# Designed miniproteins, single chains, continued (3), part 33

Each design is a single chain, and the fold is of that chain. pLDDT is the mean over its residues in the fold that is shown.

## One batch from the design tools (miniprotein)

Design m9125
Fold by ESMFold2-Fast:
Structure m9125 (fold): chain A 122 residues (1-122)
Amino acid sequence: DKLEEKIKEYEKLMESEDPEVKARAYYALGNLYYELGDYEKAIEAYEKAIELDPSYSIAWYNLGLTYYDYAIGKDGVKSKDPIKDLEKAIESLEKAIELDPEFEEAKILLEKVKKKLEELKK
């Protein structure tokens, strides 16, 4: 099973004494859970990546994307609190843009998230 092999590979990297290597492993695990539609586990993995490397702008972006996709019910996975998840998406995307002001994908997604949050608060 390629999934089980990839998880074991990332778990080995998580044993590294290098915080950057550990952050990248958690980021890769987050991407894997995101592709599986396990948004709660993806969020946990991305949060661990940014805890280890707060400057990891792409991890902040993917955290924001995951919160957004979870909030809107992508792939039929229902969020318990879509408004809170959209607010968390905004916080994460703003941090990604702060770290990388040229991050166009983050800016585009931020505007979509803000519009969706405004629609749901009415």
Scores: mean pLDDT 88

Design m9126
Fold by ESMFold2-Fast:
Structure m9126 (fold): chain A 85 residues (1-85)
Amino acid sequence: MVVGTVVLYTPSEELAKKAAEILSKVPGVVKARVLPPTRDGRYPVVVIIEAPSREEAEKILQKGLEKLKEAGIPVEVRAVSYTEV
């Protein structure tokens, strides 16, 4: 089992909430949460992915990012980490 942790930055709270809702519906995403804004006014979204392998976790992330792009939600991928459990 692999757990992926992804941090995305969005330009507004409304877009962060929409991103979390869209990502939470992606198979393999077990959690998507909006965090408090950064001091420079960006809104982080933390995404937790569970997959049998790192390759599958990366595919889940790519699918989520494609859905955000289709919805017109601009995101910056700030951090990605994978842990085997």
Scores: mean pLDDT 86

Design m9127
Fold by ESMFold2-Fast:
Structure m9127 (fold): chain A 73 residues (1-73)
Amino acid sequence: SYYQSLAEALQRLLDEAERNNDGLLASSGIGLAYLMTHGGGAAMKALRETQDLPLDERLELGRKLIEELREVG
């Protein structure tokens, strides 16, 4: 399904962000997933709320979003 494909894409982005210690990639991936599912307002909120978090907390939020996407699809 569309949501399963998004969950898989987000998982790959988060795995790359963790491997490369890339907090911007993690935050951007979460923002893009919200943009594709909830629209620009939700994407901007996600970016604002994740920008100042350490990478491990961004990854945890991304994992929760992946679970939500899998439950929809």
Scores: mean pLDDT 85

Design m9128
Fold by ESMFold2-Fast:
Structure m9128 (fold): chain A 80 residues (1-80)
Amino acid sequence: SKKKEAEELMKALEEEIKEAIEKVKTMSSEEIDELLELVKLKAKTLIDYVRKYAPEYAAEVEARVKELLKELEEEGEKAK
């Protein structure tokens, strides 16, 4: 189902963001900024997908993505 696909994509993004949080600790400021841009693009793609195919879950996914991105941005800033 599209909901199951959205849940699987969300889990993949959560894992990628967790890995990114650890990775930024050893990266330069430029590398951190590039990583943030890539992760934000992936997050936008997921949100667009959920809005199109599983709109009932769009608000939940968007809220969770914003929370995860904020955590990554905060850890990236601390690493600079």
Scores: mean pLDDT 83

Design m9129
Fold by ESMFold2-Fast:
Structure m9129 (fold): chain A 102 residues (1-102)
Amino acid sequence: DLEEIERNRRRLEEETLALMRELGIPEEEIEAYENLPERLQLEVQATMIYLRETLDDPELLREYVLLVIELALEEKENPDMSPKEIADRMNKRVQELQAKFS
């Protein structure tokens, strides 16, 4: 059912935006996310769902959401970036966040 798929897509997008605003993500970052290609928007959405289910600290969740948006923007600006380079950048930034919240 195409209409059901469209409704579910809109609901997921609305829930993603609502969570970003609840976490206090700056409107500039939210706008940057909304201007991402669909593939990268879906990657951000999937990662946020996973993080929401695994992290209980809203401040830590907020920092990870900001990181995920930043990395998606870097991938958009550098489409030729290798999977290894993407993973290395993610790992470095995750280690920096873990050190900050240790």
Scores: mean pLDDT 79

Design m9130
Fold by ESMFold2-Fast:
Structure m9130 (fold): chain A 62 residues (1-62)
Amino acid sequence: SAEAEKAVAAARAANTPAAVAAAGHELQKMGASEGARRAIEAAYAGDTEGGLAELEVAAKEV
């Protein structure tokens, strides 16, 4: 969805673990489950690049 794409774009622009986690939570509210969870877990581990990749996958689910 356009809303999911916007959330991922905002996280990518910020390029921080906190932004990745925030976008992951928004995607979970939209119905993305597994991909959004992995993005949040990557963010808490400090893996911004891995988290952004998981967000792109999760955004395609909603």
Scores: mean pLDDT 84

Design m9131
Fold by ESMFold2-Fast:
Structure m9131 (fold): chain A 74 residues (1-74)
Amino acid sequence: MGLGEQQLLDQAQAIIARAQRIIADKGPSAAAQQAIATAQQLIDMINNRQNVSPQVYLNLLAQAQALLAQAEAE
C-alpha cells in the first residue's frame, strides 16, 4: 500500500506543479493539462472523504504520472 493520504496529496500536488511548469516553459499541452486535471481529481476525492478503494487512488496517481511523462516527452 505504501502511501498514506498526505503522501498521495503531496504526490498529486507535485504533478500539478511540474505540469504547470511544462505549460509555462513550452506552451499549452493537452497531456500536461490532463495530468493537472487527473491529479486535481485525486486531491478532490481525498478532500471530499470519498469512500473508494485504495486502488482507485493508485490508478488516478498512475494515470497522472503517465500523462506528465507524456507531456515531458513532447
Scores: mean pLDDT 81

Design m9132
Fold by ESMFold2-Fast:
Structure m9132 (fold): chain A 87 residues (1-87)
Amino acid sequence: MSEEEKVLERMVEFVRRHAEKHNIPEEVTEELIETIRRDPYNFSALAALARRLKAGLSPEQAAALDHIVTVVMTMAQHRDAGEVREL
């Protein structure tokens, strides 16, 4: 598995785990995962998607989505395995 594939799978696992914990609708979660799978380094697309998806969410779900997207972008920015061991 490539380094990029490892980062992608960590992002997807993080999104699913935290979306479930915060009761984010499955449709919202799957759209976010699909966007990450297309290009995990397209931060502009991820930020734009988060803004759009938040319009249909409760304030608590919107805050959770913002946190999820921030962590995903952080994972994508870190390529050194030593820095991303614990996220």
Scores: mean pLDDT 76

Design m9133
Fold by ESMFold2-Fast:
Structure m9133 (fold): chain A 71 residues (1-71)
Amino acid sequence: ALPAPVAGLDAEAELQKGIQLASEGKYEEAIRHFENAIRADPNYSAAWDALGNVLDKLGKHEESLEYFRLS
């Protein structure tokens, strides 16, 4: 969406927020921050690893693999 504030996203800051939320058990909120980190830097492997780890904990590891195959 054009009105979305994509400018100014910091991949590292979003990753750190996601990790903190995941440690608090807020996995859905953590996923959103990991997605923001990936949008800021699609080559940021740490964000992809963190997303995969959280999806695995939610029992969605197979869905994450399918998602990667489509992208």
Scores: mean pLDDT 70

Design m9134
Fold by ESMFold2-Fast:
Structure m9134 (fold): chain A 77 residues (1-77)
Amino acid sequence: MEFLLEVTLKPGSSEEQKREAERKIKEILGEHFLGSRIEGDTILVRIEAPDLLTAAELVRQVHRELPEAESVVLRPA
């Protein structure tokens, strides 16, 4: 089942900081990572998870391990 993570970084993040955050997100998500793109201060990440509970745990892990994230929102893909 596919989900979309909307990871919004703190305002004023540099392009290098955004790319580093994207790399960290990919590392955190491992096999669940399907792809990502950067739009402004937001990183849109596609993930695969068997259920909503697993997807929600991945959201909590990204939020915990990425202090530069202002918000992490889970959406159906």
Scores: mean pLDDT 84

Design m9135
Fold by ESMFold2-Fast:
Structure m9135 (fold): chain A 87 residues (1-87)
Amino acid sequence: SEERREAMRKVLEKAEQLGLLFETFKTADGKTYVGLANIDIDNPGIYPGKKFKSVKEAIDFYIDYLKKLGMEEEAELLREAAERHFA
């Protein structure tokens, strides 16, 4: 939706907010995974709820996910924000 696109864009425009997008999860077997935080519980469709082994893997997944949704501008904003945050 347009609301989902706008919400994602606003977060991705600020590299400092990337830390708020990613949560670390520890499973019962002691393994650690990274997932996208569900910052807005009222918009669960924005975040796919997947778990990843690293922040880089999570970012790469979300760039591809946004491209599949036709959100190429938002995918580029995420890539640029990640470069600024992790450089």
Scores: mean pLDDT 61

Design m9136
Fold by ESMFold2-Fast:
Formats: C-alpha cells, structure tokens, sequence
Structure m9136 (fold): chain A 76 residues (1-76)
C-alpha cells in the first residue's frame, strides 16, 4: 500500500465513522444522502489528486456504497 492509498483509506474510515455517527444522531434519510454524496465526491477528488489507480478508487467507492446501502436498509 502506498502512503497516498493509506491516506485515502484513512479518510474513508473516518468518513464511515462520521456517517455512522450522523445516522445514530438521527439525521433524516435526505440529509444522510446529501452528506454521503459530498463525502463520496471528496474521496474521489483526493484519490485522483494523489494519483491512485482507477481500480483502487472504484474498490474504495464500492466499500463506501455497500456501507451506505446497509445503513439505509436498516431504516426501511
């Protein structure tokens, strides 16, 4: 793992924790979706700026998407 990949991975882990804390704090589904979309954009921008391979970026986004889908499923 490169230092750049590690930085983006740590950013993703902090984002997952932040999104979970917002979920637990009772944010509406609409607010959670908006926050999720912003975080996803920020992660992609940072990963591209750091020169991460497209395959690595797609893998990280998939992990984040799967977490968010599970959170929404629990509120259905």
Amino acid sequence: MTEDERFVREMLERAKKELQELYDAGLSPEELVERYRKIKRDIVEEARKRGLPQGTILRLLREFDELFQEMLKKRS
Scores: mean pLDDT 79

Design m9137
Fold by ESMFold2-Fast:
Structure m9137 (fold): chain A 100 residues (1-100)
Amino acid sequence: MPSLEEMVEQFVKSAEKDPNLSDEAVEILRETLKKIKEAIEKKDYESLIKTVKETVEKLRKTLSPEEFEYALLLFKIFVKEMLEHNGLEDLLPKIMEAVG
């Protein structure tokens, strides 16, 4: 399986190539996925949950409603894959609650 670093790189490259995402959405996802990676590596799950909440708020404030729904869907997929690949499936309910 890919490392956390490789997963973040692949997700960011995928987002950059997606015509449905603005440069602003891509930048928010890039910064957030790096912070999530660091939180997982440090086992700082409180910071992980906080980062997810702050990201959802940032996306909502920055993007149109339609782009927000799409970016949020991709963000949920990326975070779920990162958690599942690192044996953190038990955090999924808390993360999904943080997303709202």
Scores: mean pLDDT 84

Design m9138
Fold by ESMFold2-Fast:
Structure m9138 (fold): chain A 99 residues (1-99)
Amino acid sequence: MAIDYLKKAIEAARKSGNEEAAKYFEQALKHAEDGDLEKAMEFARKGVRAAIEANDYESAYYGYLALAEIAKQMGREGDAKGWQLAADIYRAKLELKKL
């Protein structure tokens, strides 16, 4: 569920000290809980951008998973597949950082 991934993205961003990404993911979470999927997607995209700029691959990974789930809920299957592929890339980057 998109809400669970947004919560994980917020936790990861706060753990890394990325307050900008955390605030965007909190806005995305609020809009997702309100059923405003377009605004949830807009703010989740901003959160992912802020995470990437800070090299916060964990927040980017969960943010992309949230985007994939939001796109699925909107019936945008092509976008969902694109966001899932982006999540897989950032998962790989996160695993390389742990080595």
Scores: mean pLDDT 88

Design m9139
Fold by ESMFold2-Fast:
Structure m9139 (fold): chain A 97 residues (1-97)
Amino acid sequence: DVADRILDIIVKVWLDEDTSDLSPEEQELYDLIKNATTPEVLKEIIDRIRKLIREEHGDEEVNGSTRYVQELVRVYEGILALQGKSPEEIRKLWEER
């Protein structure tokens, strides 16, 4: 659930979608992802994702979801490499993973 919400936020950034349904913390994550251009910002994004997971499920979920967070980072890095792709292509790749 929280993982799916984080994925939705990432997809919203890539597709430049509206943020009206996001909480203040989710909006901060959206802004960080949208402005990510350095390894330092990517680390901040990862730390924020871990915080959101920890707040909902506790530390064991964060540890259990480490692969998921790493996979999200890899997908995000892949999307940065897809600069110039259409929004529909990005969404399709995201859905197929």
Scores: mean pLDDT 61

Design m9140
Fold by ESMFold2-Fast:
Structure m9140 (fold): chain A 94 residues (1-94)
Amino acid sequence: MKKIVEEIKELIEKLDEEKLKKAAEKFIELMKKSDNPEIQEIAKKIEESLKIEDYEEFRKAVKEELEKLSEIDTEEAKELLKKILFVLKLILKE
């Protein structure tokens, strides 16, 4: 888990603003499918972070919410982090 979160944070640092917005929209889509209220709250906060005008503050907000996702000790949260990592790798290669 900790290694996946570290890889996610490193990939987020490599994304420009448009690519991170695209990635965040995909994260929200994946998380909204969950019945877990903690995961739904993370999705809502990432959605709210899309309104942040300063890119570094937006990047920080997304990283903070994904850190919170990593603290949820469920198989669903672990699978979501793996899917998020895959989405980031795909977007970075575009």
Scores: mean pLDDT 84

Design m9141
Fold by ESMFold2-Fast:
Structure m9141 (fold): chain A 79 residues (1-79)
Amino acid sequence: SMAEKEAKEAIEKAKIALEAAKKALDTYGSTPESQAYLDKAEEYLKKAEEAYKKGDYETAKRYAIQARNYALLSITLLP
């Protein structure tokens, strides 16, 4: 379905953003705020994947978008 496709795409984008954030924090060093947002990104990505596995594609998409946003926020808060 379109919802399944959109959820899968959102999860993939969230994974890419999270991986980029992890590398950025490793390279430039973390702040307490950047680490907190990275932790939230990981939490929301797990929630997105759980929702996707249950067939709740709308919830999976929302959590994946939140995960991606938290990963990007983590990068903006680097030293």
Scores: mean pLDDT 90

Design m9142
Fold by ESMFold2-Fast:
Structure m9142 (fold): chain A 55 residues (1-55)
Amino acid sequence: SAEEQIRAGERLAARGAATGDVELARAGVDMMRKGGGLSEEQAERSRAQAEAAAR
């Protein structure tokens, strides 16, 4: 359950970054955070990186 949520979040974040979909990338990072895969600090960093990757 939680582990599946983290993996799903990773896939969404990667897809958003690859396709330039900033909202999708952020949603993926948020899903990873809620699943317990990221701390608040890590989530903030990952959002910044995802936005930079999604051009």
Scores: mean pLDDT 77

Design m9143
Fold by ESMFold2-Fast:
Structure m9143 (fold): chain A 107 residues (1-107)
Amino acid sequence: MSKEEKLKEFHELLLESYNDIYNLIKNKAPQEEIKKKVEESYKKLLKKLEELKPYIPEESYEKLKKLLEDSYKKILEAIDNGDLEEAKKLLDDFYKEFTKIIEEILK
C-alpha cells in the first residue's frame, strides 16, 4: 500500500472522528457520551498513526503524536468542565492543524 493511500485512510478516519464528536457536541449529548466518543476516537487515531510511522518522516510522526495526545487531554478537560464551546474550538483547531501536517507530508 502506498504512502498516499495510508495517509488518505488516516485522514478519512480523522474526518469521521471529527464529525462524530462535533455532532455530539452540537446536539448537546450527555457529557459521558461525548467523552466516550473522544476516548474511542483517540485510541483509533493513535493505532492508525502507529501503522503510518514507517511511511512518514520521524519528525512528522512525533509532531502528529504530540498534537493528538495534547489535544485529547485538553478536549476531555473542556468536556469535564462543561465548556462545550471550548471543546468545539479545540476540536476545530486540532482538525485544522492535523490536516495541515498531513498535507505537508504529501508534498
Scores: mean pLDDT 84

Design m9144
Fold by ESMFold2-Fast:
Structure m9144 (fold): chain A 73 residues (1-73)
Amino acid sequence: MTKEELIAKLKKEAEENLKKTGELNAQSGALSQQALADPANRRKLLMEGASLGVQAIHHAVLALANLNLAKKL
């Protein structure tokens, strides 16, 4: 694998992780809005949203790691 091919692969993986972060954050936001309208299920919805938010952070960290590695190559 050339240096250019490796950089391209790292950037592609970072883009995929950033897309996943955006999707998870959107889902978390939707659950938070639903929790405002549904007092009976509020705690469950907020906890599910918090779990998705943690997963979004995980994917964002992976994207940052790939971009930092690509920059150093």
Scores: mean pLDDT 86

Design m9145
Fold by ESMFold2-Fast:
Structure m9145 (fold): chain A 58 residues (1-58)
Amino acid sequence: SSELLRRLAEKELPVLEKIIAAIDAGDWEALEAIAKEIGLSPEQAIRAARTAREVLAQ
């Protein structure tokens, strides 16, 4: 419902896949860089990745 949520939806799958890959690799620097690219904090990026993992588990 916010501009941030719309931006996340538009880039959700490819960006969240990168975040998941960074977490799985233990690459926290990559996670931080991706979060900055989309205007999120690392905490928000991790939360988004958890949501994506739940969707992918479906």
Scores: mean pLDDT 69

Design m9146
Fold by ESMFold2-Fast:
Structure m9146 (fold): chain A 88 residues (1-88)
Amino acid sequence: MKRYTVTVTAPGEDAQRVADAIRDVAMRAFREGVVLESSTVTQRADGQTVHTLLVSAPDEAAAQRFADALREALADVPGATVSLSPAA
């Protein structure tokens, strides 16, 4: 298992929509061995919300599928971005 950081940035008005998408995607990804270890939400002064997710995955491809599923789930949220990086 390797650790990855998935960062979701979206307008603060969509924070609940993003949280719901993270929950739904994480529940499905568990079947593929991707585990959401922690979730941190930070509200920025400019009105954007940053969701930082620490995930464990069997490989980078599984972590990438998790990030891609989040992008698909948030495709209807203007300005939402999803990025994947190895955990520090």
Scores: mean pLDDT 83

Design m9147
Fold by ESMFold2-Fast:
Structure m9147 (fold): chain A 63 residues (1-63)
Amino acid sequence: SKKEELYKKIKEMYPLMEESDENAENVLMAAKGGLELAKTVPSLSEEQKKVVEKYKEIVKLAE
């Protein structure tokens, strides 16, 4: 299910995070906030671009 894929992706980014709906919602909110902040940055580093792509994947899996 999309929920299982979402938890797997969260675990890859945050290996010590417990699997819960609350933690998934908190990560989703952080991902959405991070994507909005990224829009205000004129030039993202390669590391920042990788984080943005992971955030996009999390948001897509939650929809």
Scores: mean pLDDT 78

Design m9148
Fold by ESMFold2-Fast:
Structure m9148 (fold): chain A 64 residues (1-64)
Amino acid sequence: SYAEKAAEAALAGDAAAAGAYLRQGGMGPHGSWSVGGELARHGRELGRERATEAAAEAIKLNKA
């Protein structure tokens, strides 16, 4: 799925690719959209731990 590809990209250090996968899957952008926020919403599909880790990595990449 696009959420799984986005999580994999974020964990690999590529927030831009993660955002692109989420957009291709129809999961943004809208309002206060962020890659980390969107990944965290997919905890049911990705598993909560993986979604949290991917979201944290995406947030970290946006601060660098």
Scores: mean pLDDT 71

Design m9149
Fold by ESMFold2-Fast:
Structure m9149 (fold): chain A 69 residues (1-69)
Amino acid sequence: GEIDKKLEELEKKMKEAGIPQELIDKLIEAMKNGKLDEANRLGVRVVVETGDVEIGELIGEIVKLLKKK
């Protein structure tokens, strides 16, 4: 589905940005399980540490899709 495709893209971009795999796994798992507060907190941490606007935008789009569930 749309969410699964965006989660795969997010994981790939985070790996390319050098984010630790443990943090990637925690964020993806939080998003897959609809844990939006945890996903938001982890997402803010990733954006602050990387400064990557594209990763931040993708996290925002996924959270927006999850809220419509």
Scores: mean pLDDT 80

Design m9150
Fold by ESMFold2-Fast:
Structure m9150 (fold): chain A 82 residues (1-82)
Amino acid sequence: SVVEELVKLLEKAYEKGDFDDADEEAIYKELKEIIYRHLGEDTPEEKIEEIIEEAVRLFLAKKKGLSKEELEALLAELKARA
């Protein structure tokens, strides 16, 4: 599913430490490209944002041991780019 592919991309990026400012923009672009491949390039921006937020929430729920502050920071950063 699209959400599963997004979660895998987020896990891979997190393991590499690719969450600085430059890498975050590249990650967001790749997330959008995955969504477009599954749903089509005519997918509304609001739907893209919704799917990315869901993938982030699932990724964060899967990462036991992350602080609430770290989880909220990651979600806020993705929302700011949507």
Scores: mean pLDDT 69

Design m9151
Fold by ESMFold2-Fast:
Structure m9151 (fold): chain A 59 residues (1-59)
Amino acid sequence: MSQEQINEIKKALEAGDYDKAKELALKAGIDESTVNMLVKEAKAGRMSPEAAKQALETI
């Protein structure tokens, strides 16, 4: 996954656009279960956009 794709997902999460963040992550080839977990944690306020970016860089 490219740094550009990760940055786009982070930007969508920072904007609170969880639908767009999920769409971008799926287009980047991230597994749907992983995407759903990241979005759920971010929406609940348990994961910052920075933490989500780090998690995406690990995948």
Scores: mean pLDDT 78

Design m9152
Fold by ESMFold2-Fast:
Structure m9152 (fold): chain A 100 residues (1-100)
Amino acid sequence: SRETLEAQIAALRAIFERTAARLRALAEKESPELTALVDELVAVFDAFEAGEVSPAEARARVRELGERIAKLASPEMLEEFDKLEAAFAGILALEEQLRA
């Protein structure tokens, strides 16, 4: 099951990276503020991957950033954000299983 979990995490990371790139491109067309928030969200993921933040801390930071993004973003950008958040949530849950 470890190999299966690692493969699932790798697939979700690929989804996260593609969705983050699309979300950032959408943000650049909307506002500098949204672009900065997307960059902060990617930085949370990088900090989690580096072991600098726990899954619980990552979830809390993503929630705060998501609330700020929701106030500024178009419906199109929010659809892309929902995909990114789902991929990140999946990674956090599987990493908790792998680390247990």
Scores: mean pLDDT 86

Design m9153
Fold by ESMFold2-Fast:
Structure m9153 (fold): chain A 73 residues (1-73)
Amino acid sequence: MSAAERLWQAVVLGDLETVREILASGEEVDEIKALLQAKNAQGEGLVDLARRRGHEEIVEELERYARENGIEL
């Protein structure tokens, strides 16, 4: 399973520790960027999903990663 796929699952499950480990690994930056920039038919991305599920600490980690890697959300 790719780091991007694991990141998506960890965000859905609210697994903050796994989110932190994946983002700290520096793996698959371009794939994680694509995942963070991807929008569904409703215009919602991964950060929006985390926010809807009430995972505020995960939202903060994803937004920090995006800022540090020059990713537009």
Scores: mean pLDDT 83

Design m9154
Fold by ESMFold2-Fast:
Structure m9154 (fold): chain A 71 residues (1-71)
Amino acid sequence: VREFVERAVRRGEEAAEFLRQQGDDDTADGLLAMAERVRQALEDGDWERALRLARQLERQSDAAVAYLQQS
């Protein structure tokens, strides 16, 4: 579980950096905020919340990158 959550956070941060390089600061900020929420859930020991948020972050990161690649 921890490995999956950590991977999702890293991917979200990488997606945010890519979005910033493309000039989409608002979407990048949203992904970074979600990554921070995942980290907070892990610190609180709320594994169910961390896993749910990590899955959401992964989906949102993939969607944001795909949208820019279509443009």
Scores: mean pLDDT 79

Design m9155
Fold by ESMFold2-Fast:
Structure m9155 (fold): chain A 79 residues (1-79)
Amino acid sequence: SAAEAEREAEERGLENTLKMLEELKSKVSEEMAEKVERLERLLREAVELLREGKEIPEEVKEEMERLVEELRKYVEEKL
C-alpha cells in the first residue's frame, strides 16, 4: 500500500540520518555533539514508531525541526 511504502521510505531516511549524525558527533565540538545526541534520541524514537506501523507525532517532528534549527544557528554563530 502507499502508506506502507511511505513508512518504509521515512524509516530508511531516518536510519540514514542517524548514521550521518553518529559520524558527525565524532568530528564536532562537545557542545555540538550534545545537540547531535539529543537529535539522535528523537530520531531513534521516530524509527521505532515507524517500525510499529505508527505515524511520527507532529510534536516529535516539531521538536526535531527545532533541534536542527539550533544546530544550524550554532554553526552560523561560529562562522
Scores: mean pLDDT 75

Design m9156
Fold by ESMFold2-Fast:
Structure m9156 (fold): chain A 71 residues (1-71)
Amino acid sequence: SEFDTEALKLPKAQLQPLSDGRRDSLRRMGFSDEVIEVVEHSADPAQAVKELIDLNVQLGVEDIKRAVAKI
């Protein structure tokens, strides 16, 4: 069926795009545009964001603290 072949051919970003607010949050946390693009192309962007935040706590706690302090 055409829907099946379309699902195979579509970029992951079109199937599961990040919202503008989510992209802005990632930029405020110090993630590069390249990292944000990788998250958008992942099979589960929400899970990828969680994993990046957890990893960044170990590698860049100061950037996370700055983002939290502005809330």
Scores: mean pLDDT 55

Design m9157
Fold by ESMFold2-Fast:
Structure m9157 (fold): chain A 93 residues (1-93)
Amino acid sequence: VELPADHEALLARQQEAARNKIAEAVEKGDEETIRELLRQAEGLIRLAQTSSDPGVAAAAREMARAVVEAAREHREKLSPELQKRVEELEEKL
């Protein structure tokens, strides 16, 4: 059974919240929050790769993608260390 629209809306809301957290952290120059969110994205990529449930794997990958893409959009405002971390995570998606 495919996910109902409410489940898709919840996932989209969580993705938007993650993007907003990255944007806010970048605006404030809060590199610690950006580092933590990227670390959470790496954990989600690992979950996507190791989960035996295709739905869980897909949701984890989409959540990780939202965080990584948001950080990539602000790449020019990130330190070289964080830019490299974003690139490494993009390669795993």
Scores: mean pLDDT 79

Design m9158
Fold by ESMFold2-Fast:
Structure m9158 (fold): chain A 86 residues (1-86)
Amino acid sequence: MFLPAGDLSDAEYKAAVAELIREFLAEHADKLSPAAQAEIEAIIAALPSLSVEEVETAVAYILQLAGAQGVAPEDLLAFARRVVSL
């Protein structure tokens, strides 16, 4: 890897977060209610229009929502680590 942590532009960061959320949604769709899936899809659609701070808040909300829906703490931690490592 030739880029140190934190070198992503705001647009690149938002795009990377959107990809991680899409992967997470695909992996855990069977555990998420249709309403929870719709909320997460709405967040993904909104990401390009959000500030970096609003994206961080949205990620925290997704973790809380997924945890409440029964996604394993290990999977939540893995997702959070991937986002923090961007």
Scores: mean pLDDT 79

Design m9159
Fold by ESMFold2-Fast:
Parts: structure tokens; C-alpha cells; sequence
Structure m9159 (fold): chain A 85 residues (1-85)
């Protein structure tokens, strides 16, 4: 289901954030940036699935969509900051 797919993408995004944090702590900034980019992609994809589902069902867009979009933007910003250093 769309909800199960979105949940899987969120779980994968959180895993990539954790791996990015570990890489950053180890000083591997390139690896950290790659994981943060993957996290952002997964969060944005999950948000899109939930937004598209809401539109199809004619319901209000869930608040969790905005939360996931914010998480994606934060992960992207972290990746960009590391690549600028």
C-alpha cells in the first residue's frame, strides 16, 4: 500500500541520517554528505506518496507530509554545508 511504501521510505531515510551522522563523527564528510542526500531523497519521496494519496482520496494533506518535507530540506542543507567545507 502507499502508506506502507511511505513508511519504508521514512525508515530508510532515518537509517541514512544515522549513517550520515556516524560518517560525519568519523570525519568522512563526503560519505556523510552522500548519506544526507539519500535521506533527503527518501523523505521527499515519502512526502510525495502521501500527498498524492491525499489528493486522490480528496482528503486534506496530512501534517506529516510537511514534517517529511522539512526533514528532507534539513538533510539536503546538511549535505550542501558539508560539500561547501
Amino acid sequence: SDVEEARRLVEEGERHLAEGDAAEAAGDLKRAAEHYRLAADHFFRAAKILRDRALELGIEIPEDVSVLEAKGQEARARAEALLAS
Scores: mean pLDDT 89

